# Designs tried in a protein design run: designed miniproteins, single chains, continued (3). Part 35

Each design is a single chain, and the fold is of that chain. pLDDT is the mean over its residues in the fold that is shown.

## One batch from the design tools (miniprotein)

Design m9266
Fold by ESMFold2-Fast:
Structure m9266 (fold): chain A 77 residues (1-77)
Amino acid sequence: MTKEELEEAIERLEKDLEQLEEKFKDNKEVQEIVEEARKKLEEARELIKEGKLEEAAKLLKETVGEVQERLAELLAK
């Protein structure tokens, strides 16, 4: 994965997080998921800046999976 592809993937996830935040703006648990995901996206951007593209890709994949899992558990209750 190139730097450009990673930055595009981060931008897409950020847009998804913005939509989630707007849809569930009164849900504190969803807001916490969004905040934690944004911190990890910031870490991924720093890894890209350092040239650690493989580490950035792994972190991004883990972040997407974690958000999906936490939302599935939260919304099933």
Scores: mean pLDDT 81

Design m9267
Fold by ESMFold2-Fast:
Structure m9267 (fold): chain A 61 residues (1-61)
Amino acid sequence: SAAERERLAAEIRALIDEIGKVDPELAAFYRALLDHLLRNDAPLSSLQALLDHMRAELARL
């Protein structure tokens, strides 16, 4: 759904901002990846996988 897609994108953007406080280059990479996924109408599972991966990455920083 559009609402679920917007929710996932917003959560990913919030994590990008948090990662950017520690690693601006990694944050730029994730911004580019999110933009690519959104432009190519990637499935919600791809957005969820990115969110889960970024949460794990932030926990390691």
Scores: mean pLDDT 86

Design m9268
Fold by ESMFold2-Fast:
Structure m9268 (fold): chain A 60 residues (1-60)
Amino acid sequence: KVEELVAEGDRAEAAGDYRRAIQLYFKAMEEAKKLGNDELAEELASRATRFAQRHYAAEA
């Protein structure tokens, strides 16, 4: 379920596992798209991308 993936992402974020959090948010986005919830999918993609840019931009 999308909400469970978001909750797992939030837990990973709280634990400092930012890479796992980003991965879980993208998985939640994919599930939201499959359910036809494009608004939620866009929100989750935006959150994951912003988080990746904030914490991993320098890795590129």
Scores: mean pLDDT 77

Design m9269
Fold by ESMFold2-Fast:
Structure m9269 (fold): chain A 70 residues (1-70)
Amino acid sequence: MSRERAEEVVEGFLAWAARHGRPTREQLERLVALMRELGVSDEEIERALKRLAEELEVYEEVEEQIEALR
């Protein structure tokens, strides 16, 4: 399911960020591209990005990625 795939990707990214620090804009772009390749819907990608903004305090970078989906 699209939601389950998005959650798997988000959990992996959060674990990576916990070890390597705050993600860059480029790393968030690559995460979005990966979710799209895995067949995650744009709705679930937006939900995943909003969770990442909350967890990692990357609000500006996330907003830019959400705008790019529209």
Scores: mean pLDDT 77

Design m9270
Fold by ESMFold2-Fast:
Order: C-alpha cells, then sequence, then structure tokens
Structure m9270 (fold): chain A 70 residues (1-70)
C-alpha cells in the first residue's frame, strides 16, 4: 500500500539523516574541544547549519526512497 511505502521511505530517510547528523555532531564536538575559544555566535551558526543539512538530507533521501519503492 502507499501508506506502507511512505512509512518505509520515511524510516529509511530518518536512519540515513540521523546517522550523518550524529557523525557531523561528533566532528563538531571534537572541533570545539580543540578550539575552546569558539564564540557562542559561531557555535549557534554551526548548529543551525547542521540542522539545515539534516533537513536537506532527510528530504533528498525521502524523495529518493519514495521513487525507488513506488
Amino acid sequence: SKKEIRRKAMEEALEIANKKAKEKIKEFEKYLKENPDTSKQEILKKTKELFAEWVRTFDEEFQKKLKELE
């Protein structure tokens, strides 16, 4: 059914987006540890960029999976 296809596409897209986000967050945490003088403004900017990248990755993977499973 279309509902099952959409659910599978969403779940797979979430797994991919979350895995990439986790790796990027870990890299950012390492960067902050190596750069303790990083400003609050820079932290906020990078955090927003990471969230925007997550949203883009989710949308792209979700659309891709929908086409593959249809």
Scores: mean pLDDT 85

Design m9271
Fold by ESMFold2-Fast:
Structure m9271 (fold): chain A 77 residues (1-77)
Amino acid sequence: SAALARTQARLEARGHLVKLAASMSTPEAARAAAAYWHDKEAGEKLMAQASPKDRQEAEEAVREYEAHRAALEAAVA
């Protein structure tokens, strides 16, 4: 049961990730956020090279994703 709950939480977090990527206003913001979700250091480097607007949007998406993921993990762990 615990293993099933964790699998469900991971699938739900992935769904939220897809929604966030689809809602971003530019491909550049989406790319920076996606990189951060897979590799924090690589994502931070891309954000530093992005325009201030794209960087802000990517940072907000990352913050929203991390909060959602933390809530899901707390519910099952």
Scores: mean pLDDT 70

Design m9272
Fold by ESMFold2-Fast:
Structure m9272 (fold): chain A 89 residues (1-89)
Amino acid sequence: MELSEKELEVLLAIDRLGGEATVAEISERTGLSQSTVSRHLRRLEEKGLVERSPEDPSRYRLADPSLAPEVRERLLELGVEALREAVLA
């Protein structure tokens, strides 16, 4: 997947919040502004990685919950890789 640093941060925040989160919740977890989070969520939605909850359009969730374990594993792998590179730099 082609993920920017901030897109990765947003996806990791959603996963850490149980696979569904509001812009405000993601903003609190990432330290990014709500406007920045909203822009990245739109890009992730365009990529088919997240979707709006039909019950609450203020909430975003992983597009396919059946793939959530594989998505989580991949996101954690990418997050660990970024931390490893930062320590080794």
Scores: mean pLDDT 70

Design m9273
Fold by ESMFold2-Fast:
Structure m9273 (fold): chain A 52 residues (1-52)
Amino acid sequence: PREAYAAARAAFLAAQDELLKAMDSGNPEEVQKAQERYDAALAALRAAAAGL
């Protein structure tokens, strides 16, 4: 449903913002953790999009 897609999209955008902040911090451990969260959010967004 579109509601699930909207929620997944919002989560993806939040994960993207976190990744950018981690990159700005210059801490490679924080970047790796944020990248993992970004990848998970992207996968969830793709799954939600496939259900449309």
Scores: mean pLDDT 82

Design m9274
Fold by ESMFold2-Fast:
Structure m9274 (fold): chain A 57 residues (1-57)
Amino acid sequence: APPAPARPARLYSDEEIDAKAEQLKNDLLVAGYSQEEADEFAERARKVIRRHNELLA
């Protein structure tokens, strides 16, 4: 791929999305949320970030 002129970078990479989801789950579990709620929040966060990435891609 050619080193094109600087353009807006993506907000988050796949690695960052995974790390953020893991941290969010941990924080929710520590706060006393159930596994089900933690999973739902993580899923929603991933979808939102992926959508933003697609818009920026």
Scores: mean pLDDT 72

Design m9275
Fold by ESMFold2-Fast:
Structure m9275 (fold): chain A 63 residues (1-63)
Amino acid sequence: DNLEKAEELLKSTLDEKARKEFDKMLEALKEAEENKDDPEKQQEALKKAVEYFEETIKAAQES
């Protein structure tokens, strides 16, 4: 998938701090997919993914 390739490429170009937050974002997105039948858990996981994405951008900007 182009999206998976883009994620791997982006992750490889991030510093360690940004990569860590990016990994957390991916884990939260995976958790949201796993909890599709539980709207409360899915929404909470998506909210976490957005927060980790913002932290990834912030860490990358600090470089």
Scores: mean pLDDT 76

Design m9276
Fold by ESMFold2-Fast:
Structure m9276 (fold): chain A 74 residues (1-74)
Amino acid sequence: MKDELFEKANEEARKIIAEADKQMQEVLKNTKDPEKAREEIRRLTVQAMAEALIRVGDAIDEYLKELKKKREEE
């Protein structure tokens, strides 16, 4: 079911982004060096975006596999 796959992927992506935001806020609160804070925030942002995109990509791949199976059975 397409909707369930994408709902799970969206929920996982939102959790990844929310966790990254929490970590960024912690970096801003605890890091007094603005350059170090900037580097850590950049790292967290890139990592969170990559993880979120992977989850969405996995859902697309699974959906395409289901479509292929349906076409081969018709």
Scores: mean pLDDT 77

Design m9277
Fold by ESMFold2-Fast:
Structure m9277 (fold): chain A 80 residues (1-80)
Amino acid sequence: MAERVERIIDNAVKAIEDLVKEMVDKGETPEEALAFAERAAGAVKNHLLSLGADPETVERGRQRILDAAKEAVEKAVKEK
């Protein structure tokens, strides 16, 4: 279970990071990209909790997604 949960989190971090960067690169605002990331991170959290994942691991995963998304948005804005 734990290994599967971490893999889902790792995949979500990468996918959301790539998506928010693409959103900013295509003309979405940083605020819109971050709002998307927050909604996506919440959906991942709810899904993992529904699978019986450890709440502490899930919350760390949600924070990893949000931190990665914020960094990706900041980098995309700087490159623009």
Scores: mean pLDDT 82

Design m9278
Fold by ESMFold2-Fast:
Structure m9278 (fold): chain A 60 residues (1-60)
Amino acid sequence: SKEKKIEELKKEAEKYLEERIKDIKERAEENNIPQEVLEKEIEDLKKYVEESLKKKIESI
């Protein structure tokens, strides 16, 4: 069903976001990146993932 496809896409998006956030945080710790820069990078990533997910859902 369409609902199952949407749930799968949301789950994939959440997993992708979690993995990327983890990588960003680890890299930030290693390179002593300022907290505000880290927060902006995470916000930009979240927006990108949300827009990508919306487009995929609209294509169904």
Scores: mean pLDDT 84

Design m9279
Fold by ESMFold2-Fast:
Structure m9279 (fold): chain A 57 residues (1-57)
Amino acid sequence: SDVILRAAARDLGVSEATVRRVLEAVLRGEISYAEGARRLGISVSSLRSLIDALKAA
């Protein structure tokens, strides 16, 4: 899934480490999907699609 994380980080203008940290916090229930989406500057639906793509990879 490094390819998907790298593409997302480039598209969002943030580091891969930032994307990974936010996604891990959402998946562990430490932050909400709404908070995770806000931190990355995307919609909740886009965040759900990104998580689904990473699970499929």
Scores: mean pLDDT 81

Design m9280
Fold by ESMFold2-Fast:
Structure m9280 (fold): chain A 85 residues (1-85)
Amino acid sequence: AIEKAKELFEKGKLEEAKKIYEEILKKDPTNLEAVEGLMRVLLEMGKEEEAEKVYEEVLKLLLEKGDIGGVLRLIGLYLDLLLEK
């Protein structure tokens, strides 16, 4: 699932990659690999506001779980994505 979404992203099939990441996150909303992939797709599509909403929603879920390690990883992933050229 994640591997196929990454391949679709690399081929420029952004809508297809987005759908696969969204399906993964419906089952596991704090899967950080799928969160990173979805945010990458949204940023590549120019949907910065949607990427920020994904970040905020996952951050909220991790905080509610008390997963501080997950919070730190999510912040790092989001910063790395924003700093990519």
Scores: mean pLDDT 82

Design m9281
Fold by ESMFold2-Fast:
Structure m9281 (fold): chain A 55 residues (1-55)
Amino acid sequence: YSEEIEEKAKLLALVAKENEVSFEEVIEKARKSARDAGYSDEEIEAIIEKAKELY
């Protein structure tokens, strides 16, 4: 989980930096995709917090 969360967080931060859309829009889309993929709310928040740290 930790390693996978770090990979997802890095990807999310990179996508937010490369796209000319708000970080919040990227986060909202990522939340929906992660829930659909079966991630728990705790895992989703961990990914988002890591992504914010990397951003």
Scores: mean pLDDT 73

Design m9282
Fold by ESMFold2-Fast:
Structure m9282 (fold): chain A 57 residues (1-57)
Amino acid sequence: GDADARTGGLVAGHDSGVDPEEMAELAVAGDAEGVYELGRAAGLSEESARKVAAGIG
């Protein structure tokens, strides 16, 4: 939607907002989409989320 996600743009400290262990669990499970979605929800950019997901395989 056209929500401009003002909160998304103001997300700072994603490294504190996302749990690397949770991401690692999704990665081990082979859930690349889950990792991508989690990263974006935590405030990662598309590029960053893609890189993490791509690292899974």
Scores: mean pLDDT 64

Design m9283
Fold by ESMFold2-Fast:
Structure m9283 (fold): chain A 80 residues (1-80)
Amino acid sequence: SDEEKLEKAREEAERLAEEGRYEEAASVYHSLGHEYQKMGKLEEAAEAYEKAGEYYEKAGDLRSAQLFYRMAEQLRAKLE
């Protein structure tokens, strides 16, 4: 199912992060955010983009981190 695929992707992202591969972990969460947006799951999409921001920040990519934090905030602003 799509849910199982997204959960598996999240598990792989966390394993990448445990190995210090933060940019790759962030990239997986970026993809998760896109998939949640396609499903109309804006809260889950915002959470995924926040995680992408956290891992870009840990990777030293502060510009990408700021962009993803902003994307998450914009999605949350669309929720009631």
Scores: mean pLDDT 88

Design m9284
Fold by ESMFold2-Fast:
Structure m9284 (fold): chain A 87 residues (1-87)
Amino acid sequence: NIEEQSKENKKLNEEYAKRGLNLATVEYLMTESGLSEEEAEELDRLARELSERYGLSLEDAVALVAEARKNGWSREELEARAAARAA
């Protein structure tokens, strides 16, 4: 049902926005990294934490956590790269 799906997507987008998340970002992480929705949501939350902590753009933070997951970076390496991108 197209109408039902559209209404659901709008609700999800609003719900994600209230939590500081972005539905498109979660979908990107699922597609790019092969993650489940739950895992993608966790990475989006991490990206927002890095964005806020280092003054990094959300787009850069999201790309960074996706790369970290794909390449198996440590938390220390992830944070070092976040700091470098913020400079």
Scores: mean pLDDT 69

Design m9285
Fold by ESMFold2-Fast:
Structure m9285 (fold): chain A 89 residues (1-89)
Amino acid sequence: EVEKLIELLKDPDPKVREEAALELGDLGDERAVEPLIEVAKNDPDPRVRKAAAIALGRIGDERAVPVLEELLKDEDEGVAKAAKEALKR
C-alpha cells in the first residue's frame, strides 16, 4: 500500500496529497522518506508541506533532517512549527 500512497503524493488535489503524506507517516515505512522530502521541499500548498514535515517526524529517518531544518524558515508559520516539532522527535 505504500507505493499507492506515494503515487497519491502527486495527486492534483492538495487535500489528497495532504492525506497521503499523513498516512505514509503513520505507516512509518522508510520507502516514503525520499518522496516525502521532495513534497516537503517543493509542494506549493503549505498544508501539504506541513503534512510532509509531520510525516517525516513520525518516521524519524535522519535523511529528513536537512529538509526539516530548511522548513524552520518556511513562510508559513504552521509549516515552520511542524518542522520544529519533527526535529524534536
Scores: mean pLDDT 87

Design m9286
Fold by ESMFold2-Fast:
Structure m9286 (fold): chain A 64 residues (1-64)
Amino acid sequence: SPKIEELKKKLERNKELAKKAQEEIRKKAREEGLSEKVIEDLVEGIEALLELNEKLIEEEIKKL
């Protein structure tokens, strides 16, 4: 289905954006001298948001 393929591409795009955001957070936080615990907490926040995004896109795909 073209709609399913579009949603799958959107999910892959979101995963790529999340990876780039995690890399930028790690880089900038280390440059600012933040503790590894704070860096871990920041990265976990992005992972949680990505997981929610994936779940909602998969639910939409199931309805098509």
Scores: mean pLDDT 85

Design m9287
Fold by ESMFold2-Fast:
Structure m9287 (fold): chain A 60 residues (1-60)
Amino acid sequence: SEEEVEAKAERAKKLIEEGVETGDEELFDEAERIAIELNVLGYEELAQEIGDHYKELKAK
């Protein structure tokens, strides 16, 4: 469902935020897996949003 897709995208962004705070690289790997899954399912914009979120937070 769309709600499940949105929840996955939100989870991936929170994993990235936590990974930046804690330095836990496994959280970034999990977020990337979610982004790839969403892209394969046709949710390219959500997958791109996750990737952009990672780039912005890592640039700090």
Scores: mean pLDDT 82

Design m9288
Fold by ESMFold2-Fast:
Structure m9288 (fold): chain A 60 residues (1-60)
Amino acid sequence: PPSKDELLEGFLNSLKLSIDNGASKETILRMHGLAKPYLLSAGVSPEEIEKIEKEALEYA
């Protein structure tokens, strides 16, 4: 099974791909919000989830 680090990397890469395809920062925030419950259930901390959001927004 994927580790929580692999899940985080996959999610960040998905956000970056969306940004590269012209997704707005609002769309990225929506995608992050939809994935958050799943990531929390997989054992990802709220702090790790917030770091991903910040990194994606800084990339955009």
Scores: mean pLDDT 78

Design m9289
Fold by ESMFold2-Fast:
Structure m9289 (fold): chain A 59 residues (1-59)
Amino acid sequence: PSAEQLEKAREYYEKAVEAFKNHDFLEASRYYEQAAELTGNEQYKRASDTLRKMAEKRK
């Protein structure tokens, strides 16, 4: 990823953490997904998948 993509991914990661603190698991999942797409980071992808399942299971 470029430096610009890494900066955007960090911003998405911070938004994901904030959404998670608010128990908005679906929104947190979406931000992790954006970070994963920008970086190819498999851990962000897994976090997104896990949070999405948590949101779906509770709704």
Scores: mean pLDDT 79

Design m9290
Fold by ESMFold2-Fast:
Parts: C-alpha cells; structure tokens; sequence
Structure m9290 (fold): chain A 55 residues (1-55)
C-alpha cells in the first residue's frame, strides 16, 4: 500500500539523518557538508512521498 511505502521512506530518512548527525558530533568540521547532505535527503524523500500520494 502507499501508506506502507511512505512509512518505509520515513523510517529510512530518520535512520540516514541519525547516522549523519552522529558523524557531525564525531567531527564538527564536517557540519556544513553533512547538513547539505541531510537537506538533499529530506528534499528527495519529500518528492518520492508526493509522487506516491499523487498516484
């Protein structure tokens, strides 16, 4: 179902963001690059969810 696919995308995003935040804590010099990467992940996941809801 679309709801199950959205849930999976949300869970994957949360896990990926958590890993990137852990990297920032470990090396603060990477903060800018990792924040940009988080932003891209959020944008991509939002687009994928919007496509599923439009279907």
Amino acid sequence: SVKAQIQQLNEQLIEEVRKLKAQMEKDPSLTKALVDQIYELVVQTTKQKAELLAS
Scores: mean pLDDT 86

Design m9291
Fold by ESMFold2-Fast:
Structure m9291 (fold): chain A 65 residues (1-65)
Amino acid sequence: SSSDIEKAKELIEKARELAKQGKYDEAMKYLVQAGKELGKPQDGIDSAQDLADARGIKVPKDILK
């Protein structure tokens, strides 16, 4: 629903703030949760990486491995 989308936006914005601070582990946790709110069918990490790329959030790929 639209409320789930708004929750995901809040989580994505928190992730962006954390990534700007170099807190990539925390940023990825918020992106995983945002992906879950959006009902992504894949593993949370893959969904989180997709969201980071789509929203221009710079997260090192090694954080996902």
Scores: mean pLDDT 71

Design m9292
Fold by ESMFold2-Fast:
Structure m9292 (fold): chain A 95 residues (1-95)
Amino acid sequence: MLPKELEEKLNKLLSKVPEDVISEEELEEVAKKILDAKPKTLAELADLLREEHYSLKNPNVLALPKIIKAVLELAKKEKDETTIKFLEEIISNIG
C-alpha cells in the first residue's frame, strides 16, 4: 500500500498534467513493458522509465507522473512488491 504522503505527492504532480499528454493505450503499453522487464534495482527502474518516456510518439516530461502511476497500479495488480518499493522511493525523491 502506498503511504498517504507519497499518494498525495503523486496526486499533486498528476493535477498539473494535461489529460491528453499521453493516450490510455500508449500508457498501458509503456507500463506493461516496464513491469515485464522486471527491474532488479532502483537504477534499472529509473533507466527504464527514462527510456520508455523518450520512446513515446510525442515525448513530454509531463507524461512521467502518469507513467509512474500506471506502472504502480499494474505492479499492485501483479503483486510486484519490489517494483512498488522502487516506485515509492522515486516518488519520495521527486522535487
Scores: mean pLDDT 75

Design m9293
Fold by ESMFold2-Fast:
Structure m9293 (fold): chain A 71 residues (1-71)
Amino acid sequence: MSAEELAREYAERAKRAVEAGDLERAREIIKEGFKALKTNEARRLLARLVVEVSGMDPQEVDDAGVEAVLA
Protein backbone atom coordinates (compact mmCIF):
# COMPACT_ATOMS: atom_id res chain seq x y z
CA MET A 1 0.00 0.00 0.00
CA SER A 2 1.40 3.41 -0.94
CA ALA A 3 1.70 6.21 1.65
CA GLU A 4 -0.96 8.13 -0.31
CA GLU A 5 -3.36 5.16 -0.22
CA LEU A 6 -2.70 4.68 3.51
CA ALA A 7 -3.34 8.38 4.24
CA ARG A 8 -6.60 8.25 2.24
CA GLU A 9 -7.73 5.10 4.10
CA TYR A 10 -7.15 6.72 7.52
CA ALA A 11 -8.94 9.90 6.37
CA GLU A 12 -11.99 7.85 5.28
CA ARG A 13 -12.05 5.96 8.59
CA ALA A 14 -11.86 9.26 10.51
CA LYS A 15 -14.68 10.66 8.32
CA ARG A 16 -16.93 7.70 9.20
CA ALA A 17 -16.25 8.20 12.92
CA VAL A 18 -17.11 11.93 12.65
CA GLU A 19 -20.32 11.10 10.72
CA ALA A 20 -21.23 8.65 13.53
CA GLY A 21 -20.72 11.44 16.11
CA ASP A 22 -17.71 9.67 17.66
CA LEU A 23 -15.10 12.44 17.77
CA GLU A 24 -13.00 10.49 20.31
CA ARG A 25 -12.73 7.58 17.83
CA ALA A 26 -11.92 10.02 15.01
CA ARG A 27 -9.01 11.46 17.05
CA GLU A 28 -7.71 7.93 17.78
CA ILE A 29 -7.82 7.03 14.06
CA ILE A 30 -5.95 10.25 13.18
CA LYS A 31 -3.25 9.50 15.81
CA GLU A 32 -2.82 5.96 14.45
CA GLY A 33 -2.51 7.38 10.93
CA PHE A 34 0.22 9.82 12.00
CA LYS A 35 2.09 6.94 13.72
CA ALA A 36 1.76 4.70 10.62
CA LEU A 37 2.95 7.38 8.15
CA LYS A 38 6.76 7.77 8.16
CA THR A 39 7.27 11.08 6.28
CA ASN A 40 6.19 14.67 6.96
CA GLU A 41 4.80 14.81 3.39
CA ALA A 42 2.46 11.84 4.02
CA ARG A 43 1.44 13.24 7.44
CA ARG A 44 0.57 16.62 5.84
CA LEU A 45 -1.51 14.77 3.22
CA LEU A 46 -3.40 12.90 5.98
CA ALA A 47 -4.10 16.16 7.87
CA ARG A 48 -5.33 17.88 4.68
CA LEU A 49 -7.56 14.94 3.68
CA VAL A 50 -9.11 14.63 7.16
CA VAL A 51 -10.02 18.35 7.24
CA GLU A 52 -11.28 18.20 3.62
CA VAL A 53 -13.44 15.04 3.86
CA SER A 54 -14.66 15.21 7.49
CA GLY A 55 -14.83 18.96 8.12
CA MET A 56 -12.88 18.59 11.38
CA ASP A 57 -11.29 21.71 12.84
CA PRO A 58 -7.66 21.92 11.59
CA GLN A 59 -6.55 22.64 15.19
CA GLU A 60 -8.05 19.33 16.43
CA VAL A 61 -6.20 17.44 13.67
CA ASP A 62 -2.96 19.28 14.56
CA ASP A 63 -3.41 18.46 18.28
CA ALA A 64 -3.87 14.76 17.45
CA GLY A 65 -0.74 14.81 15.28
CA VAL A 66 1.36 16.42 18.04
CA GLU A 67 0.05 13.86 20.57
CA ALA A 68 0.96 10.98 18.21
CA VAL A 69 4.52 12.30 17.67
CA LEU A 70 5.08 12.82 21.43
CA ALA A 71 3.96 9.25 22.25
Scores: mean pLDDT 77

Design m9294
Fold by ESMFold2-Fast:
Structure m9294 (fold): chain A 74 residues (1-74)
Amino acid sequence: MLKKLAENVLKILKENPDDEFDRGVAIVALAVASVTSRKEHPEVAELFDKALEAISQGNVEEAIKYLEEAIKKA
């Protein structure tokens, strides 16, 4: 359920982008999504990695862009 996981993370980031706890939840979810998708969908895993990197740098807008691309490919 990669698409559903990505959609849930996207919703969290769009609803509460400045919430530290919601951002932490999104980071953990993206790390799990990246690891679990890497063997079957490496292109989607790469987008999750980029989204996670963007969030860790405080760039929520960039993370949202990568998540939307991941959802389209999943």
Scores: mean pLDDT 78

Design m9295
Fold by ESMFold2-Fast:
Structure m9295 (fold): chain A 64 residues (1-64)
Amino acid sequence: SLQAVYLGFNASGEVVVIVEEVKPGEAVKVHRPDPASETIAFFAPEDTDLVEEAVKYAQEKKDV
């Protein structure tokens, strides 16, 4: 199965990772839990290293 992954910063400046499991034959929820946060959304395999993705996202934001 795939994960729907949402990466962003919350109002406190912390990196937030939200993961929703996508099961075969189930409707995909096109929903960002916090629309007030700047959020990147993507689909990834369940074995994706989400800690690595969160660290990369945080570092890319600091380079701006």
Scores: mean pLDDT 59

Design m9296
Fold by ESMFold2-Fast:
Parts: sequence; C-alpha cells; structure tokens
Structure m9296 (fold): chain A 60 residues (1-60)
Amino acid sequence: SAALEEARRLAREGGEAARAGDLETAIRKYSEALRLLEEVLGPDHPETLAVRLALDELRA
C-alpha cells in the first residue's frame, strides 16, 4: 500500500538522520513512520515495534 511504502521510506530516512547525528529529524521521521505503521500493520507488528524501540532510544 502507498501508506506502507511511505512509512518504510520515513523509517529509512529516520535511521539515516540518526546515524548522521540529526536527532531532531530522526525523531520527526520515526514518529511519522510509527503512526503510519500502527495504522497499517498494528501496534504489535515487528516493523512497528522496531520503529517504536528506535524512537524511544532517541527520546530517552
């Protein structure tokens, strides 16, 4: 689905931003990816949980 493709793009970009040390961009992109993944795949899907974990680590 277009929403799933967008979520995966945002997660990839979030990971790239995190590796570059751009935490603000990483948090924004991961937050949007998480929202879309929760809507499309549900909160307990492995992809959703992976993004949630990455976001929690950046926000801690």
Scores: mean pLDDT 88

Design m9297
Fold by ESMFold2-Fast:
Structure m9297 (fold): chain A 73 residues (1-73)
Amino acid sequence: GLEEAEEALKKAIEAEKKGDAKAASEAARKAVEAFRKTPPEEVLRAIGLVLAAIGSAIGAALKSGDMEAAAEA
């Protein structure tokens, strides 16, 4: 369900922080599959939480991946 998707997303962030691209990809895939199996009404109900988790993941990726914002800083 939704919590499984959040847990998998957090593991993807952790793997990216450690530079393990394969583990990050696998965890991200599991997060997507957990979301697909979550009833649509439950996903909609928790959309704010999902958006917050995604925002956190993007922030972590920017810092660990030396993306545009970090490169320009």
Scores: mean pLDDT 65

Design m9298
Fold by ESMFold2-Fast:
Structure m9298 (fold): chain A 80 residues (1-80)
Amino acid sequence: MPTPVDVVAPEQLPVLREAFEEALKSLPIKSSTPVNRPSAADILRELGDRVAELLRQKGLPDETVDAVREVMRAHAEAVA
């Protein structure tokens, strides 16, 4: 299974790393809905969505953003 690193250009790797670090820092350890602890799949899905949004804000092409999101979705599905 490809990783997010595999679907970006080498010149975009620093931006990708920064987006992941920012997304991880912005993820709440507690949900606003206190019903259940998030699963690994839920965390990966949320991380993928946050990373995609940050990459768009940093001006990466839609094709790169969509590829990263698809890879993260596949990882979320694999651990579900």
Scores: mean pLDDT 73

Design m9299
Fold by ESMFold2-Fast:
Structure m9299 (fold): chain A 80 residues (1-80)
Amino acid sequence: SKEELLKKLEEIKEELEKETDPKKAYELVLEALKLALQSGVLDVRYVIGLILRAIGLELDGSLTPEKAIEIVEEIIEKVK
């Protein structure tokens, strides 16, 4: 459900707020994106766009825990 998805996304956000390792932040943001994609709540094309953005940031060495939190917050706001 939408409520269960929001709860899981908030839990991932709380984990990200305690994370300092960019590699772990990447793993957590991918988990959030996977949950969003599998939920059927959001447009698949929108979620794929966010997945590509997260991968691109990681490949460029630009993904930080702060940027991972921004992506998860963007998903949360879109689900609300």
Scores: mean pLDDT 87

Design m9300
Fold by ESMFold2-Fast:
Structure m9300 (fold): chain A 95 residues (1-95)
Amino acid sequence: VEKLIKEAEKAEAEGDNEKAAELYFEAGLILANEGKLEKAKEYFEKAVELADEDSEVRAKALLGLSAIYEVQGKEELAKEYAEKALEIYEKLKKK
């Protein structure tokens, strides 16, 4: 996962926010699968911050945050983030 994080940091430094967001999302997903939920949350948050407003990457990262909150028993937060992701998917579908 360190290579993905370094690539994401490089993409971010170069102004390639879309690539940085996708790489941070991938790092978050790997960390979540390893049970490192705190770090996974941080990288999903970075992906949301850097991704375009109505992008698939942003929607996926929001679902990642929703899943983490669900595992932590934070049902209201999990629902909020899932609803934000669904709104993006609905916008993408109406193109």
Scores: mean pLDDT 81

Design m9301
Fold by ESMFold2-Fast:
Structure m9301 (fold): chain A 55 residues (1-55)
Amino acid sequence: DSMRTHLLEKAKRLREEAARLAEQAAKSGPDEQETILEKLRRLVEEAERLERAAA
């Protein structure tokens, strides 16, 4: 399924970006961490939405 494959690939990329942001947050100051963690949460939520749509 081309559409399902594309959704899962997009979700995978979002999770990879979230993992990168988690590493960046660990190396950042408190104010920057809050911003990065909020963005990370949004990426994970979007990945979960795409994974659900692919089911």
Scores: mean pLDDT 84

Design m9302
Fold by ESMFold2-Fast:
Structure m9302 (fold): chain A 69 residues (1-69)
Amino acid sequence: SSEKEELLKQYQELIHKGFEALEQGNYEEAIELFEKAKEVAKKLAELGDPIAPVQIKALEELIEELRKK
């Protein structure tokens, strides 16, 4: 559906921005962007996206590592 496609695009944009923030050493900004990406992934999981649960787990692990900064 268009709804799922819009969420997928939003997810990818947030992930891209998060990694850009990481490359610049902006850990707090990266955490905020990855938390937003996690919220979008939760909505994708609600819509039945089978990979979204894997993405949520990966983001949880990444955010925990970044909080150790």
Scores: mean pLDDT 87

Design m9303
Fold by ESMFold2-Fast:
Structure m9303 (fold): chain A 62 residues (1-62)
Amino acid sequence: DAHLLEGIRLFREGRYEEAAEQFEKALAADPNNRAAWGLLALALGQLGRTEEAIAYEEKYRA
């Protein structure tokens, strides 16, 4: 998934808002993309969006 790879690149650059947007696009293409759930949770956590981060982490761990 091109969105997942771009999101990982942006995350590594510290561009968490843009990374979260790419991970959301990856999930729109494949809602069962477990890697995207975990990475989105991490990006949202970095942004201080704690409630959303916990919700995606729960989906990743389920």
Scores: mean pLDDT 82

Design m9304
Fold by ESMFold2-Fast:
Parts: structure tokens; C-alpha cells; sequence
Structure m9304 (fold): chain A 67 residues (1-67)
């Protein structure tokens, strides 16, 4: 479904932009909430909104590694 695809895309994006040292923390902080949203039937648009907010927080915390 589109919600599962959005979750997978977000998870892949996080993996590509987060180093291995911080990956577990980032996954627990962001990926678990997104998985919960998918289980609850949240829309793709709401998942994208959460992704945008997560990106801002990750950037502020210096956890994003741009390759």
C-alpha cells in the first residue's frame, strides 16, 4: 500500500542520511512512530508531514549526513 511504501522510502532516506553510529537512535526516534502511523491507517500525506518535521529535528541535532 502507499502508506507502507512511504514508510519504506522514509526509512531508506534516513539510512542514506544518517551514519551507522546514530542509525539505531534515529530509527527508534522516528521509524517506530512512522510504523505505528502505518498500523493505525494514517495517510501518506500525514506520513510525509511527519517526515518533514523529523528532517528538521535531525538537521538541528546534527544527525543528518549528506552524501
Amino acid sequence: SERIEAFHEFTIWLANHTDAEHREEVENRFSEPVQKMVEEGVSVEEIEKFREEALKELKERGLIVEQ
Scores: mean pLDDT 70

